# Designed miniproteins, single chains, continued (5), part 26

Each design is a single chain, and the fold is of that chain. pLDDT is the mean over its residues in the fold that is shown.

## One batch from the design tools (miniprotein)

Design m16882
Fold by ESMFold2-Fast:
Structure m16882 (fold): chain A 83 residues (1-83)
Amino acid sequence: SVADQLRSSARMAIRAIDEGVPVSAALDALRTSALDAARDASPEQQQKIQEIVDEAKEKSREASTEEAKELIEEAARKSAEVL
């Protein structure tokens, strides 16, 4: 399912952070995966997904590593709910 794909993408993003990838780059990778999952979705759904990931990216600026991981999981879940 799309939800399983996005959950997998979130897990990969979290693993990348554990391996030293910046949180912003991990969220950019999640955005790419979410928009690929949404390629056949409406422009409105694609815009909502972009807004969800951009909000997570903004909130991550002053977040701890653990808070950033939660933001990634939430962004993936919310993106799946749009689809």
Scores: mean pLDDT 87

Design m16883
Fold by ESMFold2-Fast:
Structure m16883 (fold): chain A 74 residues (1-74)
Amino acid sequence: SPRDLIEKLLELAKEKNYPENVIKILEHFLTLDFSNPGQVEVAIQVLEILKEKSTDPEIQKAYQELIDALKALR
């Protein structure tokens, strides 16, 4: 589920000592209503930006898995 992927991504970001602002964004994603199309679209846009700014292939893969799961809700 998207929530399980967010939790996994958040754990990975914390283990890799990602910036506090990234951690807070991912924690905020756990509060989102994924039945709301507008919130899903905003989450996808933010994740695409975070993925582009990342240089770590493992976290880029985790971002992509979450993006794909969110797109599947459309």
Scores: mean pLDDT 83

Design m16884
Fold by ESMFold2-Fast:
Structure m16884 (fold): chain A 93 residues (1-93)
Amino acid sequence: GIPEDLLQKIYDAVLGAHDTSLWLLSNKKYDEAEKLLREYIEKGREAYEKGDYVEAAAYFGAASVIASHLGKIDLQLESDKLLDEAIEKYTEK
């Protein structure tokens, strides 16, 4: 199973991204939301390369939520896959 500390970190990141994304979209700041999405994917990849899988999972979870709100299906699927890979790495025996 997924450790509770990892789940909490992902949950907090997802909730923050949800609130931020909805605020940006409500104010028609679509370009800013898309930029934030790309930055979160990049930061997640950097964390993953450094072996910080908790940080990577948080960023990829946040990116998935933003991509979903923007209707960017390809980026949502990519973020979900990267989230799963980060979780697997953290839980590897």
Scores: mean pLDDT 86

Design m16885
Fold by ESMFold2-Fast:
Structure m16885 (fold): chain A 70 residues (1-70)
Amino acid sequence: DLLEKLIELGNEMQEKNLPLEEVMKKLEEFFKKNEPLLTPEEQEELRDILNAIIERLKEAIKELEEKKKK
C-alpha cells in the first residue's frame, strides 16, 4: 500500500529529525520510483496524498523560516 509506505517514511524522517531538504529529497525519490508503476487511478490517489503532505510541509517550512529570521 503506497499510503502506508509513505506514512512509514514520514514517521522515520520525523524520528531521525532529518533536515527539510533531506525530507523533500526523500519524498521526491520515493514518488519518482513509484509513479511509473502506478495506474492512472493510483496516480490520482497519489496526487491527493501529495497535496495533503505538501500543505503540511509548507506550514513546517514557514515555521522554520520564521525561527531562522529571528
Scores: mean pLDDT 68

Design m16886
Fold by ESMFold2-Fast:
Structure m16886 (fold): chain A 86 residues (1-86)
Amino acid sequence: SAFAKFAIELNEKVLEVLEEVAKLIEELYKKGVPKEEILKKVEELIEKLAEEYGLSKEEVEMIKEYARLVIDYVYTYKEKAEELKK
């Protein structure tokens, strides 16, 4: 159906943005960049790609919230792992 095709096409663009966001998070995390700086750089990348791919404001906010959640979990578990070493 036309609706299903629209939803799939929309998801493909969102998946491309999520892949680029994941690559940036991995790169900055491995370089020891602080959580606050990663959040800012990831948000800037999302805005750039949103303009490039023509994403809606709602899609941009969803991607930002997802990225923030992922970064928060990574740093929370890093802190817990470091505490367990003591």
Scores: mean pLDDT 75

Design m16887
Fold by ESMFold2-Fast:
Structure m16887 (fold): chain A 62 residues (1-62)
Amino acid sequence: VPPSDEEVTRATLELAVAVSKAAARSQGLDPDQSAIDFLRDMEARGVLTPEQAAAGIALVRA
């Protein structure tokens, strides 16, 4: 039985969003905007799929 890849991906995206927001706050930047920009950069680099990036952006806005 394959692992719950969707659950692992969700947890990873939640961590990535939290880290991005924390980093943005430390730099005096907008945490939501910085998290979205980070996710788009990770998608462009092939680290995240377009679907994973979209899910991460939804987490930022939720």
Scores: mean pLDDT 78

Design m16888
Fold by ESMFold2-Fast:
Structure m16888 (fold): chain A 93 residues (1-93)
Amino acid sequence: VTMTLEVSIEEGADGSRIAVGKAKSTDEVKSVTLLLQGPDGRLHPMELVSKEFKGTEAVSVARLPKSAAPDSIVIGRVITKSGVVKTKSATIT
């Protein structure tokens, strides 16, 4: 099984920030999860904007809270139908 996971943080014209997780796999994607971890190591909730599953591809989008501090980490986790797991993180600047 070959799998790629990309996690990015994007800013809208209104200054709102979103986290985007994009997964591609040779196996079917079962789940994509996005979590926000603060500099203190605590997990913070994010508003789910969308999830799109296209068999071997998936995209998950979540809105960052306005209180998200610099140096916080967005953690993306993807699981395939065969149970292969991949994690990738992106740091808020």
Scores: mean pLDDT 79

Design m16889
Fold by ESMFold2-Fast:
Structure m16889 (fold): chain A 83 residues (1-83)
Amino acid sequence: MLRVRRALEAARAAGLPQSTVDALEKRIKERIEKAEQDARDAALKAGNSPLGAQFAANVARIEESRREVEEIDRLTAEWKAAQ
């Protein structure tokens, strides 16, 4: 989450409206939480232990956070190029 927050702060500093950044942060948090829950549920359905399901959820959170940072950076670059 720290990397996502930093990327959103950079987007705001680049000139994105605060309301746009806030809406983006909310959607990103929802997508990360969904990825964690989906990974946990899939691992449990596959017969993994609760500990194994938690590990799968942690991996999914890290991977989704990385993808979201890349997307924020892309949107920030596109915003700068459009100005």
Scores: mean pLDDT 82

Design m16890
Fold by ESMFold2-Fast:
Structure m16890 (fold): chain A 59 residues (1-59)
Amino acid sequence: EKLQKKLELLGEGFGVPIETVREYVEKFGSIENALVYLGAQKGDEEITRDALKRINELD
């Protein structure tokens, strides 16, 4: 599942459990919105850019 792989990439990239990523996707309505929130919490633009690039590569 592409969705499952995207959740795994976000969890690994931001150092959070995959279930935490899933909760943010449900709360914010999309993987991209969850990524923006995780990026803001981490405060690291490089990690955010890498995560976005890897997610786009799965499409």
Scores: mean pLDDT 77

Design m16891
Fold by ESMFold2-Fast:
Structure m16891 (fold): chain A 86 residues (1-86)
Amino acid sequence: GTGAGRDDGLEGKNPLESAMDKLGKKYYSIDEAAEIIQNHIDAKEEDIKKVLLEVSGGKKYVSKEEVLEAAKKIMEDPLLGGEVYG
């Protein structure tokens, strides 16, 4: 069905997504993706890389979408070093 919503319009591009868009790469190494995520999310590089490897299925490279998925998982898991809401 065709949905008309404006809820996504205010934050249509995350800073992370915008940064990757500016880089113009289709794929990122795990190290590059981890550094990009760590620049926007306060989490351990080791934990970020572990999530990236899980999302990628153990590949050495991740797509922009896989980087965003990993970042979302890290943000949703408070045990990975994210700040907990009080």
Scores: mean pLDDT 72

Design m16892
Fold by ESMFold2-Fast:
Structure m16892 (fold): chain A 131 residues (1-131)
Amino acid sequence: YLEVLELANRAYILALQGKYDEALKTAQEAFDKLLEMLKTNPKAVLEGAYLIAEALIKILRDHPELATPEVVARLYFAVRVLEKFKDLVKNPEDKAYIDKVIEEGRAVLEQFKDRIDEELVAKYDELLAKA
């Protein structure tokens, strides 16, 4: 639980600091841990996905050249996690923040739709359906 959130928060802070290579690497580590927790701790997965999405949105808005198919697919998955699990959030203010990140993430995904790895997206959709 804590490890996923610590990695996701670190990725977000690194993105804010302009350390994009470290932010992307840390976001990947957080993402891998998040996949392991998808069925066992939906709240940690939601919180981790929020921070990963915020980090990737920041990086891809500031540096669109870093939008590899793998990075775009990870943003897709994070947004889909937020959409699936947002009802676990009880605070109206927190729900508004999640809705904002979903909207911003969807806009970034539309910008990079030509870089979507369809096989990775299909794999992530299957994982979410089973969660």
Scores: mean pLDDT 83

Design m16893
Fold by ESMFold2-Fast:
Structure m16893 (fold): chain A 68 residues (1-68)
Amino acid sequence: MLEEEARRFLKRAVRAGSVGDLAKELGISPATVRKLMEAIEKQLGVKLVEVGRSGKISLTEAGEALLA
């Protein structure tokens, strides 16, 4: 359910590689993508993603574990 939705979102995020590219794929704004990431992390109680200055998406150890 929630965890499976988070897993699918993270797989898409990693494949896209950046917040901007993920936003284009989903048809939403980069700001909305960031809000969705924050909402998922808040619901699961763990930080899953790191966003670099250029919008580059990287997984934390917890994020990688969720996809394993």
Scores: mean pLDDT 81

Design m16894
Fold by ESMFold2-Fast:
Structure m16894 (fold): chain A 68 residues (1-68)
Amino acid sequence: MSPEEVILKELKKLIDELIKQGKSPLDVLGEANQRLADLVRERGLVLSTEQALSISNEIVDYIDKLYS
């Protein structure tokens, strides 16, 4: 599994839990972005601009679908 896939799996899991807690889309997006930053730092990952944009777009799309 690619580092991108591992990060996305963890972020989607967090998003699902935050939605169950009744958090707003803005709060969910903020928490997901904070977790992304923490995961990159903790794992010492170097993401390309393309990988970072891909992850961000997938997070936004996932949240949008769940609140639509």
Scores: mean pLDDT 79

Design m16895
Fold by ESMFold2-Fast:
Structure m16895 (fold): chain A 71 residues (1-71)
Amino acid sequence: SDVEELNKIGRALKELLDKNGEITREEILEIAKKYGSEKLVKKIEEELDKLNKERLTGEEVDKILVRALLS
């Protein structure tokens, strides 16, 4: 389920954000690949490409994950 995969990804990303304040595009993709399907990873990558940022805030991460689910 995309929802269950996104929940696991979101929790792992939140732990890194709580420690570091920001997260990189590469760290997001590594975690997405660990817990998500190839299809979901591709959707997340497409939303990251649209944002065109190397470092993301928690708010930006939440928006990316929601948009990936809706795509």
Scores: mean pLDDT 85

Design m16896
Fold by ESMFold2-Fast:
Structure m16896 (fold): chain A 78 residues (1-78)
Amino acid sequence: AAMDAEVDALLAELAAALREAAADGDPAHPANLRAGEVMARLLALMAESDPERQAELRARLLEALRAGGVDAEAPAAP
C-alpha cells in the first residue's frame, strides 16, 4: 500500500538522517532538523493507524532509532 511505502521510506530516512547527524557532530546540522521532521511524520502516521498497525510501526520505529545510533550503545566494531 502507498502508506506502507511511505512508512518504509520515512524509517529509512530517519535512520540515514540520524547517522548523518551523528557523523557530523554539529547540533545545527540540517540532518538534525530532517530527523525531527521525519519523526513527527512517523508519529502522526502511527496516531492515525489502528492499534495493531500502531504497535507494528512503533516496533519498527524503535529499530530505526537503534540503527541510527540513538541508543549510543553499539560502537562500530572494526
Scores: mean pLDDT 72

Design m16897
Fold by ESMFold2-Fast:
Structure m16897 (fold): chain A 95 residues (1-95)
Amino acid sequence: MLRELARRAIEALRRAGAPEEVIEDLEEALEALEEAAKAGLTEEERYRIVIGVAGEKIAELGAEEPEQRELAELGLRYRREMEARLRARREALAA
């Protein structure tokens, strides 16, 4: 489910007019199992991060389609959640 949402978010971002370099970076992040594991990310956390970044960028570019608006709202929620979680994890490791 989250993997399909992440792919849909990337396609919605492409339709919103994001540069191809941004799309390629998100597609690489979606499939970057080794890099994500090295960063201590779970599969679900990786998908939420991709959806979050895509949703934030859709909101910045302008969500013209209903799906783009839904993914922007979802992405902004995931962005906040993951930012808080990763911050807490870094603080725990620094203690």
Scores: mean pLDDT 78

Design m16898
Fold by ESMFold2-Fast:
Structure m16898 (fold): chain A 82 residues (1-82)
Amino acid sequence: DKTINLTLSDGKTITVTLSTDPTLSALQVINTVLKELNIDINKLTDEEKKELSKALEDLSKKDQEEIAKEAVKLAETLKKKL
């Protein structure tokens, strides 16, 4: 597992541990960022959940560092819609 630092739009830095599996890495980063932003995945609409699932699939094809950056952007987008 690899540990990385992510910077959120408010300047807050969070530390996340990534799996060697890209799909698990994407899920871990998204869950960590959503938790830090106080977003409850269970409170998302079906449309937002579909958008998240598609983004996760796209992220799983990327390098771990790129996954981290894109996951932060996705979580911040979801927070703006809530």
Scores: mean pLDDT 67

Design m16899
Fold by ESMFold2-Fast:
Structure m16899 (fold): chain A 81 residues (1-81)
Amino acid sequence: NKKKNLEFIRKKLEEDGSDEVYVRAMGIYKLIEENESISIEEIEKELKNPSREVLEKALEYAKENNNEYVIKKVEELLKKL
C-alpha cells in the first residue's frame, strides 16, 4: 500500500533526521512510485543497508529537484559501496 509505505518513511525521517536517512528515504520514495507493491519489511531493509539501486534512485530524485547537497551525499555513499 503506497500511502502506508510513504507514511512509514515520513515517521522514520521524523525519528532520525540525519542526512543518511534522508538520502535513503528519497531513493525509497522513488522505488515506491515505480513499485506500489513494495513491503514495509523491504523498506526497513533498504533504510538499514541501502542498495545501489536505492542510492541511484535518490540521485535521480535529487537531480530532478536541484538539491546539490543531497547529490553530493548520494555520490559519497555510492563510492563507499
Scores: mean pLDDT 74

Design m16900
Fold by ESMFold2-Fast:
Structure m16900 (fold): chain A 86 residues (1-86)
Amino acid sequence: SKELEEVIKRLEELAKTLPPHSAKKVRELVEWTKKEGWTSRSLIIFGAGLTSIALHLRMKGEISDEEFDELMEITGEISKLALEKA
């Protein structure tokens, strides 16, 4: 959907500001979810993976409050898309 495409664009732009190892993990999650065909199940796993990355970066102090909030907003939108597809 167009909404999913815009969410992924926002995520890819945000990933550019993250530490390289975390940016790589985000890109790997996007590519895996794309390969799985953006199913409800794969979007749920994707959202969980992004939440894990966000929390890890927050705990390590490697992400700003603004970047954390934006990443969590993106995970929320992905979860909504997953539920709408189910």
Scores: mean pLDDT 86

Design m16901
Fold by ESMFold2-Fast:
Structure m16901 (fold): chain A 78 residues (1-78)
Amino acid sequence: RLEELRKELEELKEKHPDAYAFGEAWLNGILRADSRPLPPEEERLEMLVKLALSYVDIQAWIEGKEEEAEKYREKLKE
């Protein structure tokens, strides 16, 4: 399981390095804010994978919204 998670993270690093960096920064932020003991490594890696994948999905959604926003801005100039 740990080895499978590490493999997924390496693939994410290779295909989506920006998503990985975001996920890592976000997870570190959450862990710094939480006063409770650190979760097990396996759980932390699962969270990192989920955060990175969520970033990819959100970025795809934002890019779609950005195109629509540009069209809307052009109409406002009228």
Scores: mean pLDDT 69

Design m16902
Fold by ESMFold2-Fast:
Structure m16902 (fold): chain A 68 residues (1-68)
Amino acid sequence: SLSEEEMRAGRRRKVEELRAEGVPEERVAAFEAVLDALIAYLVRNNVAVSREAWETLADSLAEGYRAR
């Protein structure tokens, strides 16, 4: 399963990707907050997450924020 540090690293990469693509900072901040809440929930509840599942969730969420 993916560690908290690995999930946070993935989040940082996606946030930087959205910024580089010119997504407005307000939307980037909203995306970051949602992923932070999700990471906190998964860690607090000891939910095992694979790298593939994490990447799929992060990519799917990021796509929604790109399309807005």
Scores: mean pLDDT 83

Design m16903
Fold by ESMFold2-Fast:
Structure m16903 (fold): chain A 68 residues (1-68)
Amino acid sequence: MVLSEEELEEMVARTVEYLLKLIREGRVSKEEALRAIDEAIRAAEARGDTLTAAFYRRLKKEFEKASA
């Protein structure tokens, strides 16, 4: 099934809100979340998974904006 760009952005926004909740609850730090996202991007790029890499790059950008 083909996801629209709008649907993908909604999924990213939902994931950002979830990460912010985990940080507020003290379950993860902002630094840990950013490291995990960077690792996921590198792993996806290393295996040629451009779709997964694009998702995590968008997630990182929106998470950094929302957590500022």
Scores: mean pLDDT 80

Design m16904
Fold by ESMFold2-Fast:
Structure m16904 (fold): chain A 74 residues (1-74)
Amino acid sequence: SIKEKGAKKGAELDGGDVATPSQIGKGAYEVGATPQEAARVASGAIHAGGDKATYEEAAKNADVPSAPGFAPPP
């Protein structure tokens, strides 16, 4: 799926060791996900072991107003 492809692409951007949720979200966007879809992929990565600050970064890049545990400025 695009979510899985995006997560894998994000890991590759980090050199394949440990991708941050932000990189995973960027990878999803690069493989054709919408900005909101990319933010959701990044959110999933946070739930798997990322942090809130990394999700905020991903959400800003995807221009998404809200995410689990994240509250961007309006």
Scores: mean pLDDT 52

Design m16905
Fold by ESMFold2-Fast:
Formats: C-alpha cells, structure tokens, sequence
Structure m16905 (fold): chain A 98 residues (1-98)
C-alpha cells in the first residue's frame, strides 16, 4: 500500500535522524516536526485500514496535531518529554470515554 510504504519511509527517516542529530536537540526537533506533519496526513487512512472506528481516529488525529503544535513551541527536550506524557495521559482518559 502506498500509504503504508510512505509511513515506513517516514519511520526509517526518523530513526536515521535520531542517530545523525544526536546531541543537537534543536535541529532534531525541527526535523521531527516536519516528519510528524507528513505522518499526520497519512494517519487517518492507516487507522481506518487497521479497523479503528471513526471517533477514535478523530481523537488520535486531534491529539497528534496538538502534540505537533506544542512540540514546535517547546524549546527543550525536557518540555518535549512532558508534552508526550501529558498528551498520552489525555489520550487514555478520552479513549475511556468513547
């Protein structure tokens, strides 16, 4: 599938950049944000193929978009990790409501 192949390419690129930009948190943050933007375009189709119901797909896309926006504004690795923890916690809470 074109969408699955494109997502795998993004995952491979992200893993490579994590190694190449080790120690350069600002450059890594910028590149991760670019890859996440591209991944967000593919996420709804991937989740539908995986059999997720539409309310869960909408929730995942909203949370992923929120993470991306907040991550772009996060100046440090520590803030980035806190954003991940907060978004993950909220995802668990909202999934329990669905």
Amino acid sequence: DEVEERMKRLEEEAARLAEELAGDEEAKREKVAELLEEALELLPELLRKAGYPEPEIELFVELAREYLERRKKAPSREEGLRIVEEVQRRAEERLAEL
Scores: mean pLDDT 73

Design m16906
Fold by ESMFold2-Fast:
Structure m16906 (fold): chain A 105 residues (1-105)
Amino acid sequence: SAQAAIDNLLDGLRAAGVLTDEQVERIRKLFDEGKIDEAVALLEEALRAHPGVSEDAVRFYVATFRALGLMARGEITREEAVDFLAKELGIPKEQAQALLDSLER
């Protein structure tokens, strides 16, 4: 599910030392409250503050978490999320679909 993908990605960023336990908890609470814009803004700020995170990685995570957050809230369909990711990341729709499939399974 989109919610499980959000949790798994946040746990991965924490395990990699990119996000702190406190940052993960705050971002998770914002997603749970449906404050997607605030959650994504806090994530972007934390990623940009980390010297090991590239601009491409920031774009990837910001777009991916936004799509997953909107899907988890039922605000967009899976097809709309694929179209959003393809446009935001500049990748083919088939690649965006494969990305979402890998994150949800």
Scores: mean pLDDT 87

Design m16907
Fold by ESMFold2-Fast:
Structure m16907 (fold): chain A 100 residues (1-100)
Amino acid sequence: SKMEKIKEEVEKWKKEVKEIVKEAYENKWSISELRDKLKELLDKFLLELKKLGVPIETLEKIREIMLEMGDKVVEYLEKKDLEGALKAIEEGKEKILETL
């Protein structure tokens, strides 16, 4: 179903974001580099959802959820709290699924 494909894209996005966040933590990336990579993943994810027919109004809500999540991830990594950052990603995923 179309919804199964959408959920698959959400899981893929979550895995890619977690991988980047772990890499940023281990390699001590700059906040700027992390933000740029998170934006790249955000833009890619929203484009795939748009292709799957998610309405523009829903995509705008998802974008706001993802930006808020990104800010929380950055805040946790500045505190060297990887577990907090990963939890923020899981919470972001739940909010995205609730919006769909």
Scores: mean pLDDT 89

Design m16908
Fold by ESMFold2-Fast:
Structure m16908 (fold): chain A 82 residues (1-82)
Amino acid sequence: ASAEAYAKQAQSYAYQAGIHEAAGNLDMAKRYLERAKEFVEKSVEMYLQRGDEEKAKQVEEEVKAAYERGYEEAKKVLEKEK
């Protein structure tokens, strides 16, 4: 797998974690965050090995944004705020 593929997987897991956190599914949210962290570490390591420090930093920022997006979207749906 590529650094890009690991980053994309991390974003997907973080997004799901945000959704489950907003829904009160704390155990599911924790498991998705643990998976997201694992793939962030793999992606960042691969980017750093190729000397791409800027993309390594972007991985963490994009994963955080994905979590926040998942949380916000799920919260709006649950509260019927569209």
Scores: mean pLDDT 84

Design m16909
Fold by ESMFold2-Fast:
Structure m16909 (fold): chain A 77 residues (1-77)
Amino acid sequence: MRVTRVELLSVEQVRRFSEALVDHFRYAAESGDPSLGEVLIERSPGPLRSPEQIRLMDEAVRRVEPYERELQERLAK
């Protein structure tokens, strides 16, 4: 699944979205289902405009990278 682009006008909206993204991939890694994590292979910045919004999403991507790598390794078997 590709992340649907939304206009995230507030830092709080971006923070909630970033936490949901991390939770999704943690769940995918913990469940052992690699199909749940495929969206992370392509990172989309969406309509982010402020440095703080970009920083929050970049932090979420860094937090998710270990889970994404684990899921990619499972897909390669």
Scores: mean pLDDT 62

Design m16910
Fold by ESMFold2-Fast:
Structure m16910 (fold): chain A 81 residues (1-81)
Amino acid sequence: AVKDILEGARLYIEAHENLITGKMSLEEAKKKVAEANELATRGIEEASPEELKKALEEVAKLEKEAKERLGPIVEKKLAEE
């Protein structure tokens, strides 16, 4: 369902942000990414074509927001290791 796809996307973004900011280990991030992928996969399998389209549009918005937020953090981390 749409809710599961969106929650999966949020968990995926959160895992990457926490890994990049040093709040989470690589192993913890991998585990969280696996949980996010499982949730998203279940949501996709249960979604109608209309629900899937809506979910993908919302995921695209979340990814854009994450790129705008994480881009400066990644640049700073690369400069200030």
Scores: mean pLDDT 75

Design m16911
Fold by ESMFold2-Fast:
Structure m16911 (fold): chain A 63 residues (1-63)
Amino acid sequence: MTEEQRRNRLLQLIEGLRLTGHITDEQYNELIKMLKENSPDEEIRKALKEIGLSDLGIDLLLE
C-alpha cells in the first residue's frame, strides 16, 4: 500500500468515527492536523490508541 493510500484510508476511518460520534470534533481536528503535518506513524498510532482503537485495527491501517 502506498503512503497516500494509507493516509486516504486513515482519513476515511477518522471521518467515519466523527460522523458516528465515536470521537469529538476536537479529537477529529487534532488527527486531521497530524495527517496534514505528516506526523510520524508512531504519533498517529498513539493518538488512535488513546481514542480506543485496538492494536490490531491500527496495524491493519498503518501497514
Scores: mean pLDDT 72

Design m16912
Fold by ESMFold2-Fast:
Parts: sequence; structure tokens; C-alpha cells
Structure m16912 (fold): chain A 97 residues (1-97)
Amino acid sequence: LTPEERELLEAMMELGAEMVYAAVVIVLARKHGITEEDVEALRRAIERLEEAVRRLEEALRRAEEAGANPFLLESARAELEAARALIEELRRLLAEA
């Protein structure tokens, strides 16, 4: 792995962890009525995902410039798309509160 590919993989792993956290927050908010604690968790999940997305976007830009493996680049783009969909779902739940 090149340094840029390693950085990309680390950013992907970080975003993946935040996506799992966001999924748990969504499941809990949907099973119980949305509480004040759920509102705080939703806001934190959005902030964490947005920061992880920003880091992955920067790592992806550097990896693209370095001519990184196409499958890694495609995987990173797919993960960014999924993360943005999760952010929108979190925002929808927050609006329901």
C-alpha cells in the first residue's frame, strides 16, 4: 500500500465506525418516541459523520492525485454516498422531534 492508500483506508475505517454509531442512534430513536437524549445523540451522530466525511473526502482527493488503486477509490466514493444518506436520515429524525 502507498501512504495515500493507507491514509484512505484509515479514513474509510473511521467513517465506517461513525456510520455504525449513527445506525444504532437511528434504531433507538425509531423504537422509542424521540426523547431529549435521542435529540442530543442525533446531533452528535450528524457532527461525527460530517467530520469523518470531510476527512475521507480529503484522503480521497490525495489518493486520486497519487493514482491509487481504482477499487479503493470506488469503495471510498460508495462509502461517502452511504454516509451522506445516513446524515439525511438523521436530519429527518431530528425534524420529527
Scores: mean pLDDT 88

Design m16913
Fold by ESMFold2-Fast:
Structure m16913 (fold): chain A 101 residues (1-101)
Amino acid sequence: SKSLSELSAEEAIERLKKYIEEGLKKLTPEEIEKWREQLREALLKLGLSEAEAEAIVNDEEDQLLLTLMLQALSLGMDEAFEMLYARASPALQRYIAALLA
């Protein structure tokens, strides 16, 4: 069963997802690849292994979840962030925890 606040968070996630997906469609393949390279370097600098960084950078769901979590944090959408974080891979969860430390 879902509470009213959980339904609100799910609706917020869907709106954020649509906004991010529309933004990503405006990027060229070359711009997406440069962004992936920059993300990989940032992950390595935060102490993630090459395997962990590669898993996040090459997983479309992890890339979308990361983008959605960062956007939810920037907007103060704490419930949406917690729901997204719970769905993230262990490697992505470690990355987010390191960013917030």
Scores: mean pLDDT 72

Design m16914
Fold by ESMFold2-Fast:
Structure m16914 (fold): chain A 68 residues (1-68)
Amino acid sequence: MSAQMSQLINQAFQAQQNNDTQTYQQIRQQYIDIAVANRPPGVSVDQTRQRAINGMNAAIADQQARAA
């Protein structure tokens, strides 16, 4: 699970570096879909989506900082 999500983060970072908004949006949606599919019992879909978005943004920001 973590390896595939890490690969999506890397692909999203690359799309953002290339100003490829369409690819970035597709990867972002795929990341959210995977997070929702694997959500823990008792966690809502909306809460999982918000966590996925926040986690993805934080991971991309970390990759941006490391690339600088």
Scores: mean pLDDT 79

Design m16915
Fold by ESMFold2-Fast:
Structure m16915 (fold): chain A 77 residues (1-77)
Amino acid sequence: HMEAAERAAKLANEGKATVEDANLASQAYGRPPLTPAQAEDVARSLTEAGRAAKNAGEELTPEQVAAMAGYADGPLP
C-alpha cells in the first residue's frame, strides 16, 4: 500500500525509522518480507537519509523511501 511508504517517509524524516517501517516500505514496493538484518540496514539507511534531507532543508518523499527499501533488499525479480 502507498500508505505504508508515506508512513515510513514521515518517520524517516523525523529520524525515527524502525525495522517495522522498513518492512512496510519494502512490501509497498512489492518486495518479499525483509530478513531482520536487511530490515536493520533499510531502517538505518532511511534514518540517515531523513536526517540528510532535513539538514538540506528538504524531506524524503514516499517514492524515495520505497525505492530505498526496494534497492536495499536487492532488485525486483
Scores: mean pLDDT 66

Design m16916
Fold by ESMFold2-Fast:
Structure m16916 (fold): chain A 77 residues (1-77)
Amino acid sequence: SPEDEIQELGEKIQQIVEEGIAEGKSPEEIAEAVLPTLQKLIDLLAKHFGEQSALSPEELRQKLIELLKKMIERKAE
């Protein structure tokens, strides 16, 4: 089902982020690793739940890098 696929993609994204942070990778490196799986998740959500608010790949990458920076900063506290 779409819900099962969404859950699996979400778990993969979480694993990539957690492993990347644990390995000391940069936000940019983690973003590049996450981006293909995140794009699949966004495409699946758009297909089954609506077409609104498609960010460009460049905008998506930039927002992901910003979120990852904040996550790494929070872990350092």
Scores: mean pLDDT 75

